# Ledger of designs, part 95: designed miniproteins, single chains

Each design is a single chain, and the fold is of that chain. pLDDT is the mean over its residues in the fold that is shown.

## One batch from the design tools (miniprotein)

Design m3290
Fold by ESMFold2-Fast:
Structure m3290 (fold): chain A 65 residues (1-65)
Amino acid sequence: MTVTIRWTDVRLSPELVEELERLLRRSAELGMEATGLDHVEIEVDLSADDETAEEALEGLRQGLR
């Protein structure tokens, strides 16, 4: 099983990027086992300002935790 995560035009702290990557990878692995897929690609395309992106992630992280 292979999971590829591509980040485009994101200016986030490395810690936040790593945390999101782990969450996305776990979700993809569960989906692959459920569907029988052996390859999944995830593209993260952010069209927002750096400050807005950081605030959005902070809110999302609080909701997930």
Scores: mean pLDDT 65

Design m3291
Fold by ESMFold2-Fast:
Structure m3291 (fold): chain A 73 residues (1-73)
Amino acid sequence: MEASEFALNVRRAASLIMEALPDSTDPSDVGALLRELIEMRRAGASKEEIARFLRERGLPEEVAEEVAEHLVE
């Protein structure tokens, strides 16, 4: 089921983002970031564009690439 697969990929992306960010990070900030990523993906953003966006937000390159992979697959 497409919706379930996408939901699992979003959860994986959220976990990676939470692990990369400080423990003091507000969950609402993570939620806002995830909403932007979902909007970018719906607009047809590439893995490279999503990974670049995450790196600009302070995420390590390796984590940014993994998050982009989960959201695009």
Scores: mean pLDDT 74

Design m3292
Fold by ESMFold2-Fast:
Structure m3292 (fold): chain A 82 residues (1-82)
Amino acid sequence: MTDEDIRESFIEFLTTKYKLSEEEAEKLTRDILEGLARIIYGVAKIESKNHKRDLKEIVEEEAARLREKGLEELAELLEELV
């Protein structure tokens, strides 16, 4: 699934189940994606320390993996943290 597919699915879920407005659902979806990027970055920092690898290298590898899955927005948010 692409970032757009995930965004659309989550907005639909929030508007249908919780009766949020589209604007509220979009804002929450963005906040969640930014939160996910920070969590992934935190894991990359731990891996860098434990495996004595360069943090930038780990982040670039993970961003490339996310892009292969169509998660381009999440990959960009992750790269911005380096």
Scores: mean pLDDT 78

Design m3293
Fold by ESMFold2-Fast:
Structure m3293 (fold): chain A 100 residues (1-100)
Amino acid sequence: APLSPEESYRLYRPNEELKKFLMKVMKEEKETYTVAEIGEAIVRYIYEEKLLNSEPENAGVVDISDTELGKILGVDSFHMDDLGAVVRRVLAASAEEVPA
């Protein structure tokens, strides 16, 4: 399911591994990130590293098995349609929600 507008504005403090990933991808050093910013960083990483499968039979599949993102998620691949679930999984595994 896609990220809701309300969910997109929630603030999270990443752990050390996720913070290093976000700093590398976004080229910014921050203590907290919105869910939308973390989702943007994941999408940017996929496109910059050319991880999105272009074959018709595997269209929309992202292979992350040998990547920093794969280490954070603990999975080898996902479909781009599941990006909202992937972002939620990253937050659950690697970040703490900051109260508004």
Scores: mean pLDDT 78

Design m3294
Fold by ESMFold2-Fast:
Structure m3294 (fold): chain A 90 residues (1-90)
Amino acid sequence: MAAERLREALKRAKELAKKIEDKELSKEVLEAVERGLRALEAGDTEAALRAGSELTRYLYRAAQKSKDKELSEELEKAADEVAAAAEALG
């Protein structure tokens, strides 16, 4: 069920990406989510963990750059959850 936890964390990050003001950072988040979802579908655990690590980094950066305090807190929580889900998978 670790793969399902990571999949749900990736879906949450995708929804939050729509709210990220920095369009390049929003794109990086969406691309990392897409890589992670494809890796999980393929059963490629190493690729999924790599995508999760990249996504965690982008989400923390998005949180630091956010002018919206509530969005910043949601992005940090999403980053923590992606990291935790990836740790549970690997």
Scores: mean pLDDT 86

Design m3295
Fold by ESMFold2-Fast:
Structure m3295 (fold): chain A 106 residues (1-106)
Amino acid sequence: SMKEKEENIKKFLESVKKILKLLEELLPNDPSGISAADLTLGLVESLIDSKNKEKFLEGIRRMLESLGASEEDIERILKEFEKGYEAVEKAGDKEEVLKAVKELVS
């Protein structure tokens, strides 16, 4: 299961990279350039702590709608969060997943 953990962490990081890029395109151009990274980390922490995939994804949808995201962008981001949720569950090590994401977005 160590190989399965490593592969699922890699799959999650690929989803996080796609989410980060999509959020950078969606969010206002902040001179600090860090708002998308901070939001991505907060959403990843929320995903890892979530006990209900459907409620988590509904929360993400509502957040993206409040940011003025198009339906196409909402569906793209939700697809990556859904893949990420499944990868975190299969990895079976929430602390190692969170550490890897912090190294990616910091």
Scores: mean pLDDT 80

Design m3296
Fold by ESMFold2-Fast:
Structure m3296 (fold): chain A 95 residues (1-95)
Amino acid sequence: KEALIEENLEDMRRTLEEIQELLSEEERARAEELMEGIEKAIREKDIEKAEELYKELKELILEAAKKLSPEDALRLLVLALSLGGSLQVIIEILK
C-alpha cells in the first residue's frame, strides 16, 4: 500500500513537470510550493490539507489556462485532472 502511495506521488511529480512547461516562471515557482505542501500533507496523513492545497494548485492552473491557446489550455486542464486522479488514489489508500 505504501508502494502505491509513492508510485502515485511520482506520477503527480511527472504530471507537474509537464504542467510547469506551460506556466510562467512565477507560476512555476508557486506550483512547486503547492506541490511540496501536498507531498508533506500526504506524508503527515493530513488529507484535508492535501485537498485544500490541490484546490489552490487547480485554481492557479485554471488562471494560467486563460492566457494560453485553446490547445495548450486543454492540455493543462487534462494534466490537472490527471494530478487530481493520482491524489484521489492516495486518499483512498490512506482511509
Scores: mean pLDDT 85

Design m3297
Fold by ESMFold2-Fast:
Structure m3297 (fold): chain A 68 residues (1-68)
Amino acid sequence: MLLSREEVLETIERMTDLPEELREAIKEEVEKHEFVDPVELAERMGKRFPTEEYERHLLRLLLALLNR
């Protein structure tokens, strides 16, 4: 399932608990694409932020994106 850039940005705007650096990285990544694969986005973010704390945030992000 592909999401539009706007749908991804709307989702992270609702996720007030996301760290600012993760939020900024997601915005940077989605600006490069008109449509975004949620799984691919989560994998790319996981490579940039390979910590247990961020793994939890990335799982929440993936679930939020897949539940649209």
Scores: mean pLDDT 79

Design m3298
Fold by ESMFold2-Fast:
Structure m3298 (fold): chain A 70 residues (1-70)
Amino acid sequence: SAAATRAAAERAGRALRAGDRAAAKEGVQSMYDAGGATEEQRAAALAALDAGDDEAASNHVVRGVILGGA
């Protein structure tokens, strides 16, 4: 659902800002499960989080919350 996707994106964004990459990965997975991210977007975001690339992860997982204002 749209509400579930938004809630997951907000959780992922807060986790990234707090430096909690494990919680950010859970948020990314929840966005995918809710239908708010493609398989390619999920894979890219998780790879960035696993690599510790917070800037790339932010671009993939929190774009709609931080840059789009949603």
Scores: mean pLDDT 70

Design m3299
Fold by ESMFold2-Fast:
Structure m3299 (fold): chain A 77 residues (1-77)
Amino acid sequence: MRKEIEELGKEVAKLGDDDEGKKKRLEATLKMALKYGSPEMQEMAQAGLEAIKAGKTPEEAIRKAKEAIEKKAKEIA
C-alpha cells in the first residue's frame, strides 16, 4: 500500500514538465487510483486531489496523500 503510493509520487516527480503539468499528471494518476484502487488507495488519492485543488505543489500533494493513508492505516489497526 504505502510502497504503491510512494512509487506513484516518484514517477510524477521524474517528469521534466512545469509545475502545472506535474499537477495535471498527478491529478490524472490520483483520479485513476480513486476509481480503480483499493479502499486505502482511494483515501490516499482523495487527500492528494484535495491538496492539488488547494493549490499545493505536486510534492506537497504527494506528502498529503502519504499522510492520509498512514493515518487511515493507523486508525484501522
Scores: mean pLDDT 69

Design m3300
Fold by ESMFold2-Fast:
Structure m3300 (fold): chain A 87 residues (1-87)
Amino acid sequence: SDVQKVTLLIKELLQNAPDIAEKLNDNDLQIIAEKLLNSSKLSNNTKQKILNSKNTTELLSLLTDEEYVTFIQVLRELVKEVLEEKE
């Protein structure tokens, strides 16, 4: 599913942030992936590029600098939202 594809991309990105990754289980990552795909802050074009990416290296090659910055900002906001729900 699209959610599973995005969940795997988020897992790969979080390998560079182990302190955050340790606080999120697989269900949390799926919720973040669903919210990311439904976010109005990401264009349909950006979402399509994310879905067409097999890994983070390919994602970085497909996204423009502006699309990447927006993507990371939205991802950070969703991670904070899910972590705050656990507090």
Scores: mean pLDDT 85

Design m3301
Fold by ESMFold2-Fast:
Structure m3301 (fold): chain A 100 residues (1-100)
Amino acid sequence: SIEEAEKKYKEAIEILRETSKQIKEMVSKGASLQELISLLRETAKRLRELGLDKAAEILEQTAEYLESNPNMSLEEREFLINLTLIEVGAELIVELNKLK
């Protein structure tokens, strides 16, 4: 139903909000590349369980990019992750607003 789809998008947006907060805390503690990748892949898996495969794929692509570019600074990694979370969040809000 439309109501069930709306609920899934709202849950996904909340997952992204919490993930953003976790990234900020992890970076402040000097998180490793593998810790950041693991969080992104876990978040993507949660979005897939909600049936949001496109959103999950965007996060997985960022995780793969980070894994392929290990020489990025922690600051550059944080910037890319935050940019990705904003992109995914914006896409989910657009899809949510199409449901009525």
Scores: mean pLDDT 86

Design m3302
Fold by ESMFold2-Fast:
Structure m3302 (fold): chain A 95 residues (1-95)
Amino acid sequence: MATFTATLKVKADEESEIEATAETLDGRPVRASAEVKKENGYLTVTVTVEAPEADARGGVFRVTLKDKKTNKTYEAVIVVDPETGVLAALTEVKE
């Protein structure tokens, strides 16, 4: 298993609880966890993804962050490049 960490900033209340799930672009589930630090109207969410090494090298993972307090969902794409490291982008999903 290879482990990758990305840090994302989410605008949320300090009482928010963030749940992280992750999958490959093909929809195969991988292990994900989130650590949350609270700051002035934002949560700094550190997402750790554990994936088989074959999926981790140059892999792309879709991470879903759910705020269990507000029922808001955020979608993040984490791109793992073995030469440049981890790149992450966050988009809010409203449903």
Scores: mean pLDDT 68

Design m3303
Fold by ESMFold2-Fast:
Structure m3303 (fold): chain A 80 residues (1-80)
Amino acid sequence: MEAEEERQAERVRRALEEALRAADELVKQGDYSGAIALLERAIRELEAFREEHADLPRVVEEATRAIEELRRKLEEIRAQ
């Protein structure tokens, strides 16, 4: 059980890192609309993942933090 929860938490961390990298690349290209759309999709996917794994408290906490970080990045891009 512990190994499964850690595996799912690691998936959340990797999804966050990948979304942030992809958004930064789009911003570098001047594709602000693309970066916004990508971050909004990543947030929706993490919200769905959090609901699917609601029985795993550590996964819920990790997903909530990831969603908050992606929302902060989204607002930074919108402010530009």
Scores: mean pLDDT 86

Design m3304
Fold by ESMFold2-Fast:
Structure m3304 (fold): chain A 74 residues (1-74)
Amino acid sequence: MIAELERRIAALPEGSRERALALFELGHALHHEGRYDEAIEYYRRALADARATPGSEDLVRGIEEYLARVEEAK
């Protein structure tokens, strides 16, 4: 549930891969609910954390693809 993801995100350190993944999961859940503006916001936050984490190029690419798709769906 979205509320569970929000609580997890609040407990995770900024710039971590774990927070980037949790933010991406929240964005993905919002995207599935048709809440595109909120999904874009969380995908961008996930992307910022992923870019701050060395060795997360795979995650950066994945988030960028989903962000592009949700922006196209608006």
Scores: mean pLDDT 80

Design m3305
Fold by ESMFold2-Fast:
Structure m3305 (fold): chain A 69 residues (1-69)
Amino acid sequence: DELVERAEELVRQGDYEGLRRTLYELMVSAGVDPDTARLQADGLAHYMRTRLDPDRSVEAVRNVARDLS
């Protein structure tokens, strides 16, 4: 999945604004409504930036993608 690979790369680069946008696109593509997707993407990107190391953030991205499948 191109969006998952992009999100993982953005975590490795420390680009959490790019991560937020990519998580939003991933959620909307999976059928999450735009208002919920925006709130969840904002919260997840903020949590990953402030509470997780990059390896844990990559795992969290993979878990979100799996749960949306």
Scores: mean pLDDT 84

Design m3306
Fold by ESMFold2-Fast:
Structure m3306 (fold): chain A 75 residues (1-75)
Amino acid sequence: SEIQQLLREFEELVEETLRRIRAGTLSPEEWERALEQLASIVQRLVDLGASPEDLERVGELVLRLLEARDAMERA
């Protein structure tokens, strides 16, 4: 389904962004682009009627990104 494809794309983008945060290779411009892409996928998921469970999973992944970014800025 389109929802399953978008969830997969979301998870892949989160994993790649996390990898780059941890490697110290993510520029501020790349961070902003990643957030814009993630926001676009979330909007598409909402528009398609993604389940509360799917949206909860998406929220967990966003929190992981924000926590990782915050930790790197404080280091």
Scores: mean pLDDT 85

Design m3307
Fold by ESMFold2-Fast:
Structure m3307 (fold): chain A 99 residues (1-99)
Amino acid sequence: SEAKKKLEEAGKELEKALDPEGQKAAKDAKDALLRLVDALSANPELSHLAEPLALEGAQAFKLLAEKAKDPKTQKEATETAKQMADMLRGWAERVEALL
């Protein structure tokens, strides 16, 4: 979908803005959010949340990418990406369990 493409593009922007240590965290966060979007899309009761979440996620990744470009906030951006990956992975697992 268009929303998924925007999310993938924003995730790649975040990846490029981080140092090599943060790139893995950014990729993990992007992959986890895409997994959650797919899990929501597969659930008839939750599918209406998939597109809004993908768009909000894309916006969040773009804002985080701006923070990542500042050396003073790059560590915080990396830690935020790690926390997002863990949270989104947990949410995806819960939604998948409802299928």
Scores: mean pLDDT 84

Design m3308
Fold by ESMFold2-Fast:
Structure m3308 (fold): chain A 60 residues (1-60)
Amino acid sequence: SFVEVGKDEYADSAHLEQKVKVHYKGKTYGFGSKEEAEKFAKENNAELVQIGENEYEAVE
């Protein structure tokens, strides 16, 4: 589950430490690991494109 932590910013409630950021459709999502970010992208039929250290864009 995602919890809003700022305007257009969300964090996975299971992992409060945001190690990885994913930008998707104008919103930023925080994940505890790259594996969780990859699962999020797969569930949305998107690919993760690395744009920085621990920062990705999910592109359909």
Scores: mean pLDDT 74

Design m3309
Fold by ESMFold2-Fast:
Structure m3309 (fold): chain A 92 residues (1-92)
Amino acid sequence: EIDEEIERYDRLAKEFDELAQKAVAGELTEEDWERIREIVRELVPKDAPKVLAAIEQARKEGPQALAFELDVLSGIALIHRGILLIEKERKK
């Protein structure tokens, strides 16, 4: 149902935002890295290999580069959420 998908994208956006904040603080754990891989595959399954390669490169460049990539993914999740909200309104 559309409400479950809206909630899923809202959750993904919040998770990416929280992980971006942890990245800037230098607080990312091994569990956080595995979670990043999971939520990238959930958000962009078709493009996951490319996105994960970009994140791995950003990790080598530093915390600001990594946080930027995670913030972009949060924004993509919010766009998907917005599209679903429009679809829900149109079904009335």
Scores: mean pLDDT 84

Design m3310
Fold by ESMFold2-Fast:
Structure m3310 (fold): chain A 75 residues (1-75)
Amino acid sequence: SSAAAREQQERQLYDIIMQAIAELEKQLSVLSEDERLYLLAQTYLAQAEELRQQGYTLAADKLEQEAQELLEKLA
């Protein structure tokens, strides 16, 4: 179905973004934990906004959840 195809596409986009962010996290290892958590959260939010503008709401929601979990570690 078109819905199943959309869900699969969004899962693939999410996986690609998660891989890119994992590579970024390796580069941020020289920063403090708080600085890394903040920058990673901002990266997730920026990617989520881009996907939301393109109508990929399921992938955007998942990335926003990842950002919220990181921000909660700062509190």
Scores: mean pLDDT 85

Design m3311
Fold by ESMFold2-Fast:
Structure m3311 (fold): chain A 73 residues (1-73)
Amino acid sequence: EEEKEKEIVEKAKEKAEKMPLLSDEEIEKVKEELRRAAGIDPEDLSDEEIIELAAKVIRALKRLQEEAKKKAE
């Protein structure tokens, strides 16, 4: 229900903030994990697996934002 979804999102954000910025190779691995997860029924993924994947995605997006800022000076 809504509370569980909010908890998963908050845990993913917290985990992402504690992670170092991902390398280009790690970002490519995250893209592959996302493509694989898109082919899996959400019920077959544990809450921890969803949190881990979401945290990696958030961290990859942070890396892309930092690179965009550097290009903008």
Scores: mean pLDDT 72

Design m3312
Fold by ESMFold2-Fast:
Structure m3312 (fold): chain A 65 residues (1-65)
Amino acid sequence: SAEALAEEVVARYKALSGEEELALLKSFPAPVAMQIAQLLADGLRGRVDLSPEGVALLRQVLAAL
């Protein structure tokens, strides 16, 4: 489910060091990296975008983790 995907991505992101987080974000083009950073920041606040666009970004992050 989209909720299970979001929980997995946020949990893995929380486990990253600052160096690993930077490496993850650098693996994406700058505009996509900015969208991912915002999506993950919102997820850390308990607010997850489960729209089709948000789910597509979560899948991209999971593939890069």
Scores: mean pLDDT 81

Design m3313
Fold by ESMFold2-Fast:
Structure m3313 (fold): chain A 76 residues (1-76)
Amino acid sequence: MEAEDEELAERMRRDGEELLKYFEEHPETPIEVIEQAAELAEGLAEQLEKEGYRKAAEAAREVAERLRELVEKRRA
């Protein structure tokens, strides 16, 4: 479980970076799509925490927070 949790956390951070890069490279993406991505990441973090994947849950929350920051920057 610990090794699996760490591998999932690494994957979450990697996938999150690629998703953030995609949104940065596609400024035409509606804010609503980025908000939906943040909500999905938040829900995934809650599910991972419930299942005992603490590190993966933390990584998912970090991704969600960065997506929320991007939403705020685009609203400004």
Scores: mean pLDDT 84

Design m3314
Fold by ESMFold2-Fast:
Structure m3314 (fold): chain A 67 residues (1-67)
Amino acid sequence: MVLTPEEAANVVRLLEEFCGLSREQAEAVVALANEKGDPSQVTVAEVQARTGASPAQARCAVQLLRL
């Protein structure tokens, strides 16, 4: 699934606000979800590998993508 720029911007804002990710980290998470085509398939390990986020931030991001 490819998010529109407006949808991507909204998800980035939520990741920054609720998970404490930087804009660059949040954008990387959205890109990863789009590459997978299914946000539910994004793992904590993949978020950490792509962004360098902490384990807690990566878990938050994965949970938010599964809402």
Scores: mean pLDDT 79

Design m3315
Fold by ESMFold2-Fast:
Structure m3315 (fold): chain A 93 residues (1-93)
Amino acid sequence: SSSLRRREFQLLVELVEENKDSDPAMALQAQLAYLLREIGKEEVAKRLNLPMSLLDRIEAGENVTKELAQLSPSIKKKIEELFEELVEQQRRG
């Protein structure tokens, strides 16, 4: 149902807001989990130039914060910007 899907997205948004200052790598994992649910794994891999194996681990509920902490600043910024864009689109539409 659309209600359950909205609740799942809201929980991921809350997890990002809770962690963005104290645990940036956890915030990145929550942002990627949101993106995977919204646009799918192949599109996330293509747009962010991330390995499919990393995305598979996030879909499986594995903690990948150590790997995410080691990403280049440019990739981290692209994750954050894409997340903010899609969240804003959901608020408007």
Scores: mean pLDDT 85

Design m3316
Fold by ESMFold2-Fast:
Structure m3316 (fold): chain A 120 residues (1-120)
Amino acid sequence: SLGSIDDVFDKLRARLAEVLTPEEVARFNEAIDKLRDAFDRLLREGKPPTDEEKQAIIELLELVARAYERMGDEDKAQRVRALIEKLKAEKNPTKALMLAIGFLVALVNDDDELLDRLLA
């Protein structure tokens, strides 16, 4: 079971939902479902995420950055934007998925040191 990652997604959703439109919340939920399914498939079957799933991760992070911008948290928004650029350059889809998941965990826990380390 992915109980720990589902807790991260629930906390992120709760934090961001109030500043996203209903249409953006729907897109966020779709992207989270794709990310969870890609992560589960990687852990259970060793299969890497697809290019489509990598694009869903990028779309998720663009919604996260937009939410932090609307909350006035420019520092977190800039860190999410930096991750998006790093993910676009990452040719290994498994590394992209693991980096995105680690970043979302650090973001939910307000772990600024880990966020900076993941962007290095």
Scores: mean pLDDT 86

Design m3317
Fold by ESMFold2-Fast:
Structure m3317 (fold): chain A 94 residues (1-94)
Amino acid sequence: SKEQVIAQLEARTAALLAALADDPVARALVEEALSRFKEAIENDASEEEVNAIAREMDARARALVTDPAVLARVEAFLRGGLLLYHDLLSAQKA
């Protein structure tokens, strides 16, 4: 359900933010990504729209996050969020 996907995304965000306590830029990007993914889920955004959100957030993370380990964690988070939404869309079509 949408509520379950949002709850999973929020839990993943909370865990990542705790790990990124010393990186305010990465924290801001993760919080913005959560907000944009939640809005997309709530508004039944298309696969193309969600792919565009993930691509835009990934590009910004690569431009702004200087620590490679932090960047890898942010990229994994964005990929995970995208996969959760793809699974939701696939379930709705079945």
Scores: mean pLDDT 84

Design m3318
Fold by ESMFold2-Fast:
Structure m3318 (fold): chain A 58 residues (1-58)
Amino acid sequence: MFSAEVTRADERGFELRLPGATDEQVAELKARLSALGYRLVGEERVDGGVILTFRYEP
C-alpha cells in the first residue's frame, strides 16, 4: 500500500499527493473514487510521485 496525503479539500472536491505510487495504484484509486461520484480533473507528475485533483460530480 502507498501513502496518500490530502493537500486540499473543499465542498467541491480534493487534491491528493501520492508519493511513490505506481501507475497501477493510481489507476485503482481513480476507479474507486469514480465509483463514489468523484471525477478526476487534474493529474500532475512530480518527482517521486503524482498529484491528483478530484471534483465531486455525483
Scores: mean pLDDT 77

Design m3319
Fold by ESMFold2-Fast:
Structure m3319 (fold): chain A 72 residues (1-72)
Amino acid sequence: SSELEKLEEIVKEVEEIAKETGHPDIKQMGEILKEILEEAKKNGYISPIQAATATVAHSGALFEKRRIERKK
């Protein structure tokens, strides 16, 4: 459950960054992560691939947010 809570936090952060940046790729990543979260909740656990995917997507979204913030 704590792992699922961390995944839920990552999904929320990526969706927030998508709204702040307006970036279509980040919005798509958020939608994919939301589907992964629903499957993880349904299964009652997070798989290693789901965890890796969430980590990569979160890092990418944070990288783009920092890039945009540095330009403004």
Scores: mean pLDDT 81

Design m3320
Fold by ESMFold2-Fast:
Structure m3320 (fold): chain A 64 residues (1-64)
Amino acid sequence: ELELEVLVAFAAMILAIAKSDKNTSPEKIEKMEKLYDELVKAAEEGNLEKARQLFDEMVKLYNE
């Protein structure tokens, strides 16, 4: 589904931005990478609701 591809793309972008920021802790990056991996897996399964929940969690973590 187009929505799943878009969520994965935006999640990858957020993770890349966080990794480029020297002020982001290694622990926070590791947690974001785990959420991204779970989001990609949900997208591969076609589970749009789970992918959206994981994306929201990743955005919330990024803003902390």
Scores: mean pLDDT 82

Design m3321
Fold by ESMFold2-Fast:
Formats: structure tokens, sequence, C-alpha cells
Structure m3321 (fold): chain A 100 residues (1-100)
């Protein structure tokens, strides 16, 4: 299933992050999130979590433009999942980072 592929990509992202392969970790988290969005029963909460993890890595690298875009995407998924608190949090963070 797409969700099983997403969990495999999440494991690869976690491993890349442990090894300091930050760009590869971002790529795998984003790909995992996209598979959760495209599944027959979309898991928007999981998609938001994976975009959030990718955004956190971009932020640590000082890539404020990429972090802002990834946090905005996380907020969109949290909003679709009904998690208004996380959606508002990451919308505000994305706006702050876009100004840097």
Amino acid sequence: SLKEKAEELKKRADEALKQGNYLEAIRFYVEAADLYEKSEKPDYEKAGEFYEQAANIALKLGDYDTAAELYRRAAEFYEKSGNKEQAEKYKKLADILRKK
C-alpha cells in the first residue's frame, strides 16, 4: 500500500538524519508525506508531521526559504486533518521565516 511505502521512506529519512545526510532526510520525509496524502484514505495528520520534520531540518541548516515553504505545507495538512492548533502554529512560523 502507499502507506507502507510511506513508512519505509520515513525509516530511510530517520536513518539519513542520523547519518547527517540532511538533504536526503528532507527528500524522504516529503516523499513519505506525499504518499500519505495520495493514499485511498488520506492521512493528513501524518503528512503534516512529515512536512514538519522536513521543515525542522531545513531550519537547522539555515535554509529559511525552504523551511518556510515546508512549514506552510505542514500547516495546510494540519488544517485538513482538523488540527487547528498545529496549523496556526506553523502558519505563523512560516510567515516569520519568510521575513528573514
Scores: mean pLDDT 89

Design m3322
Fold by ESMFold2-Fast:
Structure m3322 (fold): chain A 80 residues (1-80)
Amino acid sequence: TEDEKLMQKALDDTDAAANKLTSVGLTEEAKMMVDTVRNLGKDYGPNGMLQATNAALASTDLVTQQYQQEQQQRLQDLLA
């Protein structure tokens, strides 16, 4: 159904965001994000899952960019 496709896309997008967080060392935050999206989908259905996923993606992009910049700076400092 269309709802099943929407929920699957939300889970796929959430997993992609979790992988980005994990790649920068935020493994616990990634797990909590996935658990939160799944729980909201279970309790509130596709609309709750979509809302949670959209918020998670926006937060992940911002946090991941900031963390990557900080890690690049640390690497440069170590090589100086």
Scores: mean pLDDT 75

Design m3323
Fold by ESMFold2-Fast:
Structure m3323 (fold): chain A 57 residues (1-57)
Amino acid sequence: SLEEILAEITELVRKGEYEKAAELLEKHFGVDKEEAIKRLKEGKGDELLTEAYLRSL
């Protein structure tokens, strides 16, 4: 489910694996990978994940 994928992405962000998190965001939520990596590194991960999830519904 999208919720399980979001949980996996959240765990990758917590571990600092931003490239892997961004790959999943691109594949499942259509977020640009480069933009996702930038926002995750800037500590905007929670906002990005919330936006991606809401737009996927």
Scores: mean pLDDT 84

Design m3324
Fold by ESMFold2-Fast:
Structure m3324 (fold): chain A 56 residues (1-56)
Amino acid sequence: TIFFRISREEARKLKEQGITEVTLYVPESLVHRTEELKKILEEEGIKVKEVITVGE
């Protein structure tokens, strides 16, 4: 829930700083939502270069 909101806000800030490509760190509990998170970043104009699952 909160992670979704943070990702979108972070994407906008990164785009404003001229960053167009990121590595996405996804908690193991949210791995099933990786596609949604990638779509959010892509909608803000940021390419997801790599997805890393974090065991937390």
Scores: mean pLDDT 68

Design m3325
Fold by ESMFold2-Fast:
Structure m3325 (fold): chain A 69 residues (1-69)
Amino acid sequence: SKIDELIDKIIEKAKELGHDEVYALAQAVKNGIIDIDTLYRHVKALAERNPGKLDEILKIVDEIKKLKE
């Protein structure tokens, strides 16, 4: 599905950019351990702590959230 493709894109970008925490969280979503809302809250908190560094990943997570509304 489109949501699965976007989750895979988050995993790839997190690995590429060295965001190990986001990589682990995105894999946890893929494996059904946590939901996308949990991933979004954690990515948003990390983005607030590191302005500008997670904007691409946060944009993809936001896109998934909008697809579920």
Scores: mean pLDDT 82

